Designed miniproteins, single chains. Designs and how they scored, part 55

Each design is a single chain, and the fold is of that chain. pLDDT is the mean over its residues in the fold that is shown.

## One batch from the design tools (miniprotein)

Design m2009
Fold by ESMFold2-Fast:
Structure m2009 (fold): chain A 65 residues (1-65)
Amino acid sequence: SELREEMAEVLEEAVELSAKNPQAAFEVTKLLTQALKALQAGDYESARKLIEEAKELIEKARKEL
């Protein structure tokens, strides 16, 4: 699934971020967990929005370094 591949990439970015901003990395992981639950329930719209929120949080955290 495209969404599962995207989630895996965002998770890798969160792991890298955890060394510099552990709080933001934790928030991203929570969003990805919610996205996975939505995906398993067949709610692709909610899963997509949660993945987009996770990406936005990573971008914001990187800009504030």
Scores: mean pLDDT 83

Design m2010
Fold by ESMFold2-Fast:
Structure m2010 (fold): chain A 69 residues (1-69)
Amino acid sequence: MPSPRQQLQMFIDSVERISRTMPPQFQYQLQQLIDETRRRMDQSQTDQQVNDVMGWGMSRFGDIMQQYA
């Protein structure tokens, strides 16, 4: 099974791929999300903290996508 850190990295990779298909203004916001998610992942010491970062990242991604729907 992928570890929580591997799952979070897969989320980051997915957001990066989606970002490449979006207009430049959306790419900027998604890149900021990716950078912040990576920083929070690096600061995480436990699997629970990594899962909390995943939840935050997914929520922020949803908010960004909803703004542009």
Scores: mean pLDDT 82

Design m2011
Fold by ESMFold2-Fast:
Structure m2011 (fold): chain A 70 residues (1-70)
Amino acid sequence: DALQKALEEGLQMVEEVYEAAKASREAARQKALELAAFADQNTAVRDQTIAAMLQRMRELVREAVAARAA
């Protein structure tokens, strides 16, 4: 039956494509982790700047409260 043989060959091709797509998805996941690591390095500089600004604001508030209490 030529139709049955063609269907079996088609199913084998679909299985191969599915396995290839699955392997490609895992590779993409690994690349996403690398990209996230680069993003974290850049955000560290921003976080340091924000922390310094918040500390300075706390110092200014303490100075203002102390001046009012005197």
Scores: mean pLDDT 70

Design m2012
Fold by ESMFold2-Fast:
Structure m2012 (fold): chain A 83 residues (1-83)
Amino acid sequence: SEEEKKREEEAKLEAVKELLKSMGIELSEEQVKKILELYEAIVQGDKKKLEEIVGKEAAEKLMEMGKAGAEDEEILKFIVEIL
């Protein structure tokens, strides 16, 4: 349902915020949402969506990190650096 999707998105947003805070990073809600969108695209293997948001070179690097099984913290750090 739409309510379930919204709840899942809010839970993911909060999880990303907690991970960022554990790394000493505090960002605006808009920035966290963009990071979540990028992270989900990596997990789904959606290269086209990544290219639209961060460009071809950054998208290729993020896809390689995902395929290599990089830790969530490593992926998030890279996303923060390219934003």
Scores: mean pLDDT 77

Design m2013
Fold by ESMFold2-Fast:
Structure m2013 (fold): chain A 57 residues (1-57)
Amino acid sequence: GTRVERVEVIPGVFSDEEMEELAARYAAALRAAGFTDVEVRAEQVGDNLRVTVTATV
């Protein structure tokens, strides 16, 4: 399969719980779409949330 990476920036300040919930929902959606080896990382960078997604198609 092909390894893909996507970075998304969401404006706002998020709690650790909100970041974990968002990452879990991204991972679930990608697995449902047929992706494997799904990794989602959410990190607060100033006043923006940076979400990095890596997966295999």
Scores: mean pLDDT 83

Design m2014
Fold by ESMFold2-Fast:
Structure m2014 (fold): chain A 106 residues (1-106)
Amino acid sequence: DPLYDKIKQLVDKYPDEDPELRQELIELGREYRERLEKALSEISDISTEALKRIREALARGDMETAREIYEEAKEKLEEILKKYDEPAVKAAVEKAKENLEREVNA
């Protein structure tokens, strides 16, 4: 988790900070990490299932079904964005869409 790692790095940069403040920042980072990991897991599940189905359709020469699966996966990924609405989640969704688009057009 890039943001959690960055928060931890910022905490480590200020070793002379109040111990209570340091602990609060670490706890905030853990809470954010858990939320982000949940979002990324949902994106991974959608992407992995869509990729499998696209490959199966393409193996059959069924380009239309492959494109329909891709469009459905994009809609599901947009719902994840609405639910979490975070920059890291948006980047992961855009990457998943790019990977699926490349597979459909291969």
Scores: mean pLDDT 78

Design m2015
Fold by ESMFold2-Fast:
Structure m2015 (fold): chain A 66 residues (1-66)
Amino acid sequence: MAAAAKQAADEVKQSLLEFGVPEEEADKTAATVEKYLAAGDLAGAVKAVNEVVKKAGGTSGAALAP
């Protein structure tokens, strides 16, 4: 098991949530990133992140009342 890949995936999920990506999409992307990083496929991991970031860019600006 790759603890470093899991940690990186957790950070990706956290960052995506901060960008307003839905938790389901962020979790799915984090799992995909973890899988690619564990296999040594950095390009695949980057592609997965870029796909979700494109979606997030269209949803920014929703009112978040803390």
Scores: mean pLDDT 71

Design m2016
Fold by ESMFold2-Fast:
Structure m2016 (fold): chain A 70 residues (1-70)
Amino acid sequence: STERAKAALEEAIEALKAGDLERAQRHLVLAYLLTTDPEALALIEEAGRALGAGDVEKAIAHLREALKRL
């Protein structure tokens, strides 16, 4: 559901802010699986790419935009 996707995104953001990359990755995957909106999915994918590049701030920004879209 959309509410479960939002909760997963919020948990991913909090984990990233805390430096807990393992928790962030788990919640990011959950958010991806629960999200059906194409624009929100694209933002989650961009957040994953930013995280892969080590850009935590950019990843958080993309996840916040995904939350606004949902």
Scores: mean pLDDT 86

Design m2017
Fold by ESMFold2-Fast:
Structure m2017 (fold): chain A 74 residues (1-74)
Amino acid sequence: SAEEALELAKKAAGKLVQGDYEGAIKNLKKALELTEDPEAKKYLEKAIEAIKAGDALTALKYLKKAIEILEKQI
């Protein structure tokens, strides 16, 4: 559901801030599986790519955009 995807996305943001990149990616992949909105999916995918590139700040920016879209669906 969108509520579950939103919770996982918020958990991923917390993991990123803590430097737990593996935990962030795990939560984002689960959020992506539960997300049906194409725009939210794009931002979640971009966040995962940014984490893999070591760019936590860019990942957080994309993740915030995904969270905003998911919040509007609830």
Scores: mean pLDDT 85

Design m2018
Fold by ESMFold2-Fast:
Structure m2018 (fold): chain A 72 residues (1-72)
Amino acid sequence: MAEELRKKAEEYLAKAGEAAAAGNYAEAAKYYALAGKYAIEAARLEGASEEELKAAEEYVKKAVEAFLEKAK
C-alpha cells in the first residue's frame, strides 16, 4: 500500500535529517536515498506519470550526490 511506503519514506527522511544535523553526511546520503526510493514507489502506486517519477529520481540523485560531496 502506498501509505505504508510513504511512512517508510518519512521515517528514513527523519533519519537522514538527524545524520546531516550531526555532520554524518555519508549516513545522511544513505538514508536520503532510501527515503527517495520509498517515496518514488509510493508515487508510482498513486498514479504519478513517468515524467514526474523521472524528475523525482533526478532530484533524489542530486541531493544524495550533494551529501556525498560534503562527506569528502
Scores: mean pLDDT 83

Design m2019
Fold by ESMFold2-Fast:
Structure m2019 (fold): chain A 67 residues (1-67)
Amino acid sequence: MTLSREERLAQAEALVAQGEAAIAAGDRLRGYRLYQQARALVADDPERVAAITDRMTALLAAADAAA
């Protein structure tokens, strides 16, 4: 039983959004775990992996700047 590519992309996007919310709430460890799960779902798509990595890196930097 496997998710389709479209389902994996949708789930990865949802996990990225949850990770952003977790970091905004101060739970960086949870945010990082959700981010890793999102990347794992799209590991066969290096462009998408890079986009998720860049997004999370930018969000962590923004959280540091907001302190």
Scores: mean pLDDT 78

Design m2020
Fold by ESMFold2-Fast:
Structure m2020 (fold): chain A 63 residues (1-63)
Amino acid sequence: VEEELKEILEETEKKLKETKSESKKAALYTGAKLRIIGIGLDTGEEELVKKALEELDKIYEEV
């Protein structure tokens, strides 16, 4: 679970940095957020999911 969440965050950060369109950045952020939430619903790993969502928000603010 931790490895899968880390991969989603790293992939999303890379794509956000490569993207110049604000609408595409918003779509990438939303897609990553839904994917992370889906893992939480599937695994019950609420604490790991919460930390991953916090990291995603930081990434989105920095790009």
Scores: mean pLDDT 80

Design m2021
Fold by ESMFold2-Fast:
Structure m2021 (fold): chain A 82 residues (1-82)
Amino acid sequence: EARELLEEALRAFKEGKYEEAKRLFVEAFRKALEAGDKETLEEIARRVEELGKEAKAAGDEEAVKALQEAAREIARAYEEYA
């Protein structure tokens, strides 16, 4: 379930598990694409963008890198299925 994976991604990110969070964000997005769940797709994209802005403001370069990688994978998935 895409929303469950998004919740897991947010929890992993909060715990500083940035590589796991990245993987879970990408999986959540792919699941939402498969389901045609536009609301969850928009929420995932928004959350990744918001967290990226917060990480940049905090100077957390590791978090920024993981979120930028997640955003690139999400964009690629969207291009393949749109």
Scores: mean pLDDT 84

Design m2022
Fold by ESMFold2-Fast:
Structure m2022 (fold): chain A 80 residues (1-80)
Amino acid sequence: KKKKEAEEKIKQIEEKNKKQLEQLDKEMERLSDQFAQALADGSSRQRALELLEQLRRLSEEKKKLEEQTKKEIEKIKKEL
């Protein structure tokens, strides 16, 4: 009983994580396009740096989400 419930919880966590990662990837792609546009248009270096900082933050958020998901899955497995 516990094993099947744990497997279902792990699957749900993985599915939620996949959707969140897809959203983050789309936002990062949009910001990357804006960053390229800002450089091409001769926008101030400050604007380009702001976009780069946002990309860095999203990249860190993605890494943190993956780490948290791994820890949650390990915790569930340990309770089996």
Scores: mean pLDDT 79

Design m2023
Fold by ESMFold2-Fast:
Structure m2023 (fold): chain A 61 residues (1-61)
Amino acid sequence: SEDELKNLELAKKLFEERPDSPVAYYALARVLANIDGKPVEEYLKLSREELLARADEALAR
């Protein structure tokens, strides 16, 4: 949805601006989990590079 895409863009921006923030990491993981309909725990296992790759893939949809 439009709101999900906006939330993803904001979460990705915060993640890139605040690389040392656990809150920014969790926010991006949660948004991606919600978009994919999967548990957030699956995303919390990913590296920063893997989370960014998943965000880029989701934004390209």
Scores: mean pLDDT 81

Design m2024
Fold by ESMFold2-Fast:
Structure m2024 (fold): chain A 65 residues (1-65)
Amino acid sequence: SSSAQLGAFLAAVGAGDLEAARAALAALPDTMWPSLRPLLEEEAQHSPSPAQRAVARELLAQIDA
């Protein structure tokens, strides 16, 4: 389900796991991507974890492609 896939995506971003986050993003429907952008922008700018910020920036680039 989309909810389970979204949960996996958010967990991977929170873990700073770029490979898992990319795989989870690819499994999400395009209709969810606009909702992910503000969440990833917040993470990229304000997360205290450098790994989480780096993952969020990479995923933003992927969504924009």
Scores: mean pLDDT 81

Design m2025
Fold by ESMFold2-Fast:
Structure m2025 (fold): chain A 75 residues (1-75)
Amino acid sequence: SEDIKKIKDHVLKSQQGAEGSRASEEAAEKLAKLAYLAYKGASKEEIDKHLGAVLNDEDFDTLYDGLKKLYEKIV
């Protein structure tokens, strides 16, 4: 939860024009949660469940690598 908040705050700060819309906050929170799950070594099935979509292996590997790098950059 604390790590998710740090990632969410980082994503929001990277946006020019802090509109603070609920939609942008919800998107940042979802991204932060996915990054946290990827860092903890969550399975593809777990990531797909939280994403709400089933990815092919290529798309999953790209997303998973990006999510882990996002977490490592902030923590």
Scores: mean pLDDT 72

Design m2026
Fold by ESMFold2-Fast:
Structure m2026 (fold): chain A 64 residues (1-64)
Amino acid sequence: SSELERLLEEVERLAVRAILEGKLSEADAQAISDAVREAKSLSDEEEAIRIVEKAKRYIEEKMK
């Protein structure tokens, strides 16, 4: 869906920014990448959105 696609783009942009700012470790970046890959593989869109939203919140918390 357009909502899931938009959230995925937002998470990817936030993750790149957080890495460049030194706010995410390599392990954190890998975990986020794994979560995004998992979300993209799911047939259940609501579950995929939930996973991506959790990843987004995690990155935002690290950027405080």
Scores: mean pLDDT 85

Design m2027
Fold by ESMFold2-Fast:
Structure m2027 (fold): chain A 96 residues (1-96)
Amino acid sequence: APEVETVSVEDLEAAVRRALERAHADPGIVDLALRLAEESGADTVRISVYPDGSIVIEGIDSKTGEVLGILVASNVSPEDPSRAAVGAVVLKGVKN
């Protein structure tokens, strides 16, 4: 089961750093998580760390519970964190 932590956006940097340390992932992913929160307009972030070292970061609107953006990071090599695979999607701000 994943280890899940929910934090406000003001605590995001510290929470993401802790998750990255637990997953042995690249600390540079913090900047991507901060950008996800800013671009999506999320006020809350849910961080899920999986036993395989994968991390899922979801930007959430606390008023509606809606997921506004998702960042997925996987450590493809535990010995080389710089090779972590990262994908990010912002779900808000796209005009149809």
Scores: mean pLDDT 68

Design m2028
Fold by ESMFold2-Fast:
Structure m2028 (fold): chain A 75 residues (1-75)
Amino acid sequence: SMEEEALREAIRRLIDEAERYRKQGNKTLADSLLREVDAALEELAKRHPELQDKYEQIKSLTEEERLKAARELVE
């Protein structure tokens, strides 16, 4: 649906912004954006129960690994 496409696109943009702030050394903004990514992924997993196991695995990863795994999930 267009709503799901918009959500996936929003997650990709949040990941790009989080990576940009991490490269700049702004950990506070990067961490804030990572929390927004986590919230958006939770919403996506609620709409697609088949993604729930992948979402649970992402929550157990390091911050760097979480951004990479989140990107793979929404591609």
Scores: mean pLDDT 80

Design m2029
Fold by ESMFold2-Fast:
Structure m2029 (fold): chain A 56 residues (1-56)
Amino acid sequence: VQELIEQARKLDEEALELAEEGGDLLIQGNIEEADKKFQEANDKFTQSAKLRQQAE
């Protein structure tokens, strides 16, 4: 259980980093790369949520 929660936390952390990178890319006008980063972030948040559900 604790291991799944730790894995979920790492995924949340990685997702936040990707979302921040996406935001920076948007400010720079790199819309296509920003979209990719936001998609990757969303995928990791989804995986994190799934792991938390499995831990219950």
Scores: mean pLDDT 82

Design m2030
Fold by ESMFold2-Fast:
Structure m2030 (fold): chain A 77 residues (1-77)
Amino acid sequence: ADPEEIDLEVKLALVEIMLAITRNTLKRGKADEETLKMAEKAVEMAREIVERHPDNTDARRLLEEAEKILEEVKKAL
């Protein structure tokens, strides 16, 4: 097992979980400052993954999704 590959899988899973939580909070109309911080962290983590693994299609897709969700959170506040 490659530690770098395990780290990638963990970070991708964390971004997906953060986006799922943020999206659910938006759907419930409960977006707050903590929701904004979570969305910002998701974008930051996804961007780092894309920079480290530019050929990873899942990372690029998650970055695009994270950026869209961040815009939605900012509009909800």
Scores: mean pLDDT 84

Design m2031
Fold by ESMFold2-Fast:
Structure m2031 (fold): chain A 81 residues (1-81)
Amino acid sequence: SMDELLEELRKILEEVKELYKKKPTPEAKKILFEVEELLGLAEIIKGIAKIVGEPDDPEYLETLEELLKKAKELLEKAKAL
């Protein structure tokens, strides 16, 4: 569901924030900002889906899954720093 995908994105953001706190480098900060941007886009998509009344529309779910995939890749990069 959209809510489950958004919850996974929020968990990734919290993990990236903790990694940044432990090692506050410019690269870690850049990754943090990129994950924050992905979550922001996901919240906008959820808002649109709620307004149009189609939260299970495949187009919205596929977009959220792609944002989650990018966030997971950014988390792995942050862990490697």
Scores: mean pLDDT 85

Design m2032
Fold by ESMFold2-Fast:
Structure m2032 (fold): chain A 107 residues (1-107)
Amino acid sequence: MSPRERLHRLAERIVEELEALRGKMTPEQYERAQRLAQTVLGILRDVVEGRISLEEADARMDAFAAQLTPEEQAALREMKDIVREWLEDPSKFDEAEQRLVEVLRKL
């Protein structure tokens, strides 16, 4: 599976998981999970498509973190670590997909 195909699969799974959780979350929890997921997926897409470097992706995530609550900042940091591990080792994709979904469930 190419990096672009993996990103597409990850995006589809995250959307499906958020829809499944919609009735189990408060509106505020849903908005937080959706905002975090959209931001991280957007940055990942730019990296995978060669529009930005990993260093620029880190800078964008740090800038986004500055406007978040401490709980959201912790979630974003965990997501960043998961993504970095996957980008360094493509064999960790399935593990990263599961761990990212679990981070969103905790919000």
Scores: mean pLDDT 78

Design m2033
Fold by ESMFold2-Fast:
Structure m2033 (fold): chain A 79 residues (1-79)
Amino acid sequence: MSVDEIKERLSQITLQPTKTVPTTRMDRTEEMRKQGLSKAVINAAQVLDLDESKTGGLVKNQADLLGITVEDAKKLIES
């Protein structure tokens, strides 16, 4: 409840000042979650830059469930 309300408040702020890194990350993370990618995969991709090698099974499974290719899922994580 509280976490979702915080996310909604951030969405209402259609302004991203220079020092608002957490807001930018939340926006990107939320979009990836809407694609069905787990938060663990998203975090691993952002940190490791090779999430497909590290979480190949997870990324492929998520891509298959969404009906997209593994490469498309990787591009979503990268972007």
Scores: mean pLDDT 52

Design m2034
Fold by ESMFold2-Fast:
Structure m2034 (fold): chain A 98 residues (1-98)
Amino acid sequence: LWLEGKYEEAAKEYEKRVEENPDDSGAWFDLGMSYYFLGEYEKALEYFEKAASLGDGFSAYMAADLYYKLGEYEKAREYAEKAVELGFKPAEALLEKL
């Protein structure tokens, strides 16, 4: 679809941004979301994990939610706990399902 081409272009722009500023957790999150909307879940996970390692609790939650949907329950719990620790309290609801 036309929208998929838009996310591919966005991903290229965010890839350049994270190369120029690798500590920009927001850019890693945006890159993860771009691949998420493209259905490229393995790449999305890699980028959400990077953003979470830089302190982004919402990215930790997005990684946890993706791991849960993929059946990787141990990784889902790990990242949901990390999201709560980083201040993203809504991740507690995901922990109740694990």
Scores: mean pLDDT 83

Design m2035
Fold by ESMFold2-Fast:
Structure m2035 (fold): chain A 102 residues (1-102)
Amino acid sequence: MRAVEEAIERVKRLSEEAARALKEGDEEKARRLIEEAARVIAEAAASLPAERRRELIQRMAIAAANAAGKVTSDEEASALTREIVQRALARLGVEGLAPAPA
């Protein structure tokens, strides 16, 4: 519970800062913040049983969208949140699937 709440708060901060970086035209800083938010979501989800992961990811996505929406438009906040979630799911998928080039 406490660790999950801390992760949610961190995702909110990272999403708000990423939205601000995009508004300022700092794409490099925005990308770094998006990647960090995705990592936080993936790590938090991985710490839970599989049946709890979807609910946590949805909760974090809502928190990210609301935080980004304080800085930018709903459209930009939705796009930013989608990017974060997609990167988090990719991290979880790579961990579970053990992909190989061959």
Scores: mean pLDDT 79

Design m2036
Fold by ESMFold2-Fast:
Structure m2036 (fold): chain A 60 residues (1-60)
Amino acid sequence: MDEKIKELEAAAKQKIENGDYIGASKKYNELARLYLALGKVEKAQEYFDKSVEAMRKAGE
């Protein structure tokens, strides 16, 4: 599970660095859902917020 989380975090960071904010938003949303499944509501909320911010940067 930790490996999957790290993989998704790295993928999201790479998407941001490449200006792919839509792709980053999807990766952050996946992280948020994963943390919800683990019962980590605060972590899930952080990643939902990051997903929303990335979507906003995606060009409206």
Scores: mean pLDDT 81

Design m2037
Fold by ESMFold2-Fast:
Structure m2037 (fold): chain A 91 residues (1-91)
Amino acid sequence: MEKLIEEARKLAEELLAAGAPEAEALGLLGNAYLKAGDYELAAELYERAYALATDPAVRAGLLYLLALAYEKLGDDEKAAEARAEADALAA
């Protein structure tokens, strides 16, 4: 768990140093927390990434990941809402 998070932080820092969007770095870190089982922090990171993302395809992807995090937290209503918004945005 800790090693996965540390590796993701280093990669996020490298991406930012290379000029990648902050939304991409936040999404990467969110993925690491999701894999580590920290669903609350994963959801927070995806929400922050979504707020900064401008590409509809990227925003749809973040909403699908956010829905998965909400499902893992037992918030089925928020998960369903996020999936519906992602489906509409991806169409």
Scores: mean pLDDT 82

Design m2038
Fold by ESMFold2-Fast:
Structure m2038 (fold): chain A 72 residues (1-72)
Amino acid sequence: SQEAQQIKQQAIDQYRQGVATGDPALFEQSLALIDELIKKGAYQEALDVLKTVGGPEERIQEVQQKLEEQKK
């Protein structure tokens, strides 16, 4: 959905700002937005963010499995 794409972009932007500024609150906000995408069933968008932020791998695999189940 358009909303899921906006949340994905916001999560990526907040992560990048966290890297640039060193502000831990921005990393926490990015993780919260990933969790929101997962709760909404936006697994592709959540997977895109997780791959952009570099893991964790176990979370990437979990979301990827949910995405494959959603396609059935």
Scores: mean pLDDT 82

Design m2039
Fold by ESMFold2-Fast:
Structure m2039 (fold): chain A 59 residues (1-59)
Amino acid sequence: SEELLKKVKEVAPEIQKELLRKYLEGEIEPSEMRPAFLERLAEELGISVETAEELVKKL
């Protein structure tokens, strides 16, 4: 759990920067940003979207 939280803190800023860039370029809508963030985080960490959401709640 602590290992996963550390990885979240390392990868989340990069994913957020990528999604913000896509938003500014008109590639993604604001309502899609949070779902896309959680899916991307789950993919990067090899976990479920539900687990990613629970980890983000602890931040």
Scores: mean pLDDT 81

Design m2041
Fold by ESMFold2-Fast:
Structure m2041 (fold): chain A 57 residues (1-57)
Amino acid sequence: SEELLKKAEEYIENNESLRKTLEELKTPQGHLALLAGAIMKVLNLSSSTIEDIMKEL
């Protein structure tokens, strides 16, 4: 759990577009949704999920 969260945070930090998006969201709900998408990506789930989350925000 803690290790997955750290990997998700590093994934966002190493991606300029995702880092900027996280800063622009400004809401706890938006931050949580983006982190959830990054966690799913780290677990090798669907990469389209991040785009779907960003479209809803």
Scores: mean pLDDT 64

Design m2042
Fold by ESMFold2-Fast:
Formats: structure tokens, sequence, C-alpha cells
Structure m2042 (fold): chain A 55 residues (1-55)
């Protein structure tokens, strides 16, 4: 549906901006549990990359 497409576009825009807190909040407000798990996985991957770069 159009609403689902708009939600996906907003989630991708926030991800591109690196706003993981906004992504989490939007996913919870819209009741999109599958996206919540994906966002958390992305956060974890981002933290691992940052740790590797710190050396």
Amino acid sequence: SSKRQELNERLFALQDAGDYAGLQELAEREGVEAYRESIEAGREASREIAEQERR
C-alpha cells in the first residue's frame, strides 16, 4: 500500500542520515516489529565498525 511505501521511504531516509534513534521511534510508533529488529542489527554493525576503526 502507499502508506507502507511511505513508511519504508522514511525509514531509509533516517538510516541514510544515521538517525538510529529516530528509526527506532518511527518503527515502534508504526508498529513495524520486523523493522525494529533490522534497525537494532544495523546499530550493532555500526558499533563494531567504529570499534575496529579505533584500533
Scores: mean pLDDT 69

Design m2043
Fold by ESMFold2-Fast:
Structure m2043 (fold): chain A 76 residues (1-76)
Amino acid sequence: RPPLPREEAERLAFEAAKRVLEIAITDWGLSPEEAIELAERALRTVAIHYGLSPEEADEVVRKARPELEKLAEELA
């Protein structure tokens, strides 16, 4: 399986992270902080799975964190 283009990998990783965040807060009743930790872990894992390096995945997590924090506040 060839790696995806970086923009596709970033998009898919962020979509996965948002889904994990939603489920963690709405279905599992986790705190926003706990849900963000799970979402960041999912984002990193999916990004690496689609061919990003660990360093690139770290950059994507860092960029996504403010948006995940905003979504967590809106969902909680």
Scores: mean pLDDT 81

Design m2044
Fold by ESMFold2-Fast:
Structure m2044 (fold): chain A 110 residues (1-110)
Amino acid sequence: SVDLKMLANYYLEKGRYYYRQGKYDEAIKWFEKALELAPEEEKPDIYRFLGNVYYKKGEYDKAIEWYKKALEIDPKDASAYRNLADVYRKQGKFDEAEKWEKKAEELEKA
C-alpha cells in the first residue's frame, strides 16, 4: 500500500520546485497530481498554489477561482485574501481589491 498523504506531499513539493523555477505548466501538473491524492485538510494549500501559478501566468479569472476554492475551506487565510486583492488590482477592479484587502487586515488584527 502507498501512503497517499506522503505521496501527495511529494507531488506538492515538486509543484513548488517548478513554481520557483518559473516552470508554471509543470507546476500545475504536479499540483493537480497532489490534489488527486491529498486529504481534505491539505486541499486549501494546493488550491492557493494553483491560484498563485495562474496569477503568474496572467490567467487572472482562473487565479480568482482557485483562491476562492481555498477560502471556502479555510476562510481565515489572510494571505489568500491578499492574493485575491492583488488579482483584482491587476484586473483594474479596485473596489473588489479594497474589499478583500480589508478582509485580510481584519484577520491579521485578530
Scores: mean pLDDT 88

Design m2045
Fold by ESMFold2-Fast:
Structure m2045 (fold): chain A 79 residues (1-79)
Amino acid sequence: MIKQPKEVLEPNRVLSAEEVREMLERALEMYLSVIKDEEVKKKLEELYKKAVEALDAGDIATFLELAIEMNKLVQEALA
């Protein structure tokens, strides 16, 4: 099998904003179940809300930055 680079842009173009939103929501629920720190949970929820608002406004760059921040926060909380 040959490994080729694949852009997330193609899946995002096919996936509706609703589907992307659902993926974020499920990721948030998973993170909240693993993270024990209440303050970190609060920050994740706020980042999620901002990411959804950015999606709704069509600000893909802001959405991606917020999604990366959520992932980074989870990694730091679990370290």
Scores: mean pLDDT 72

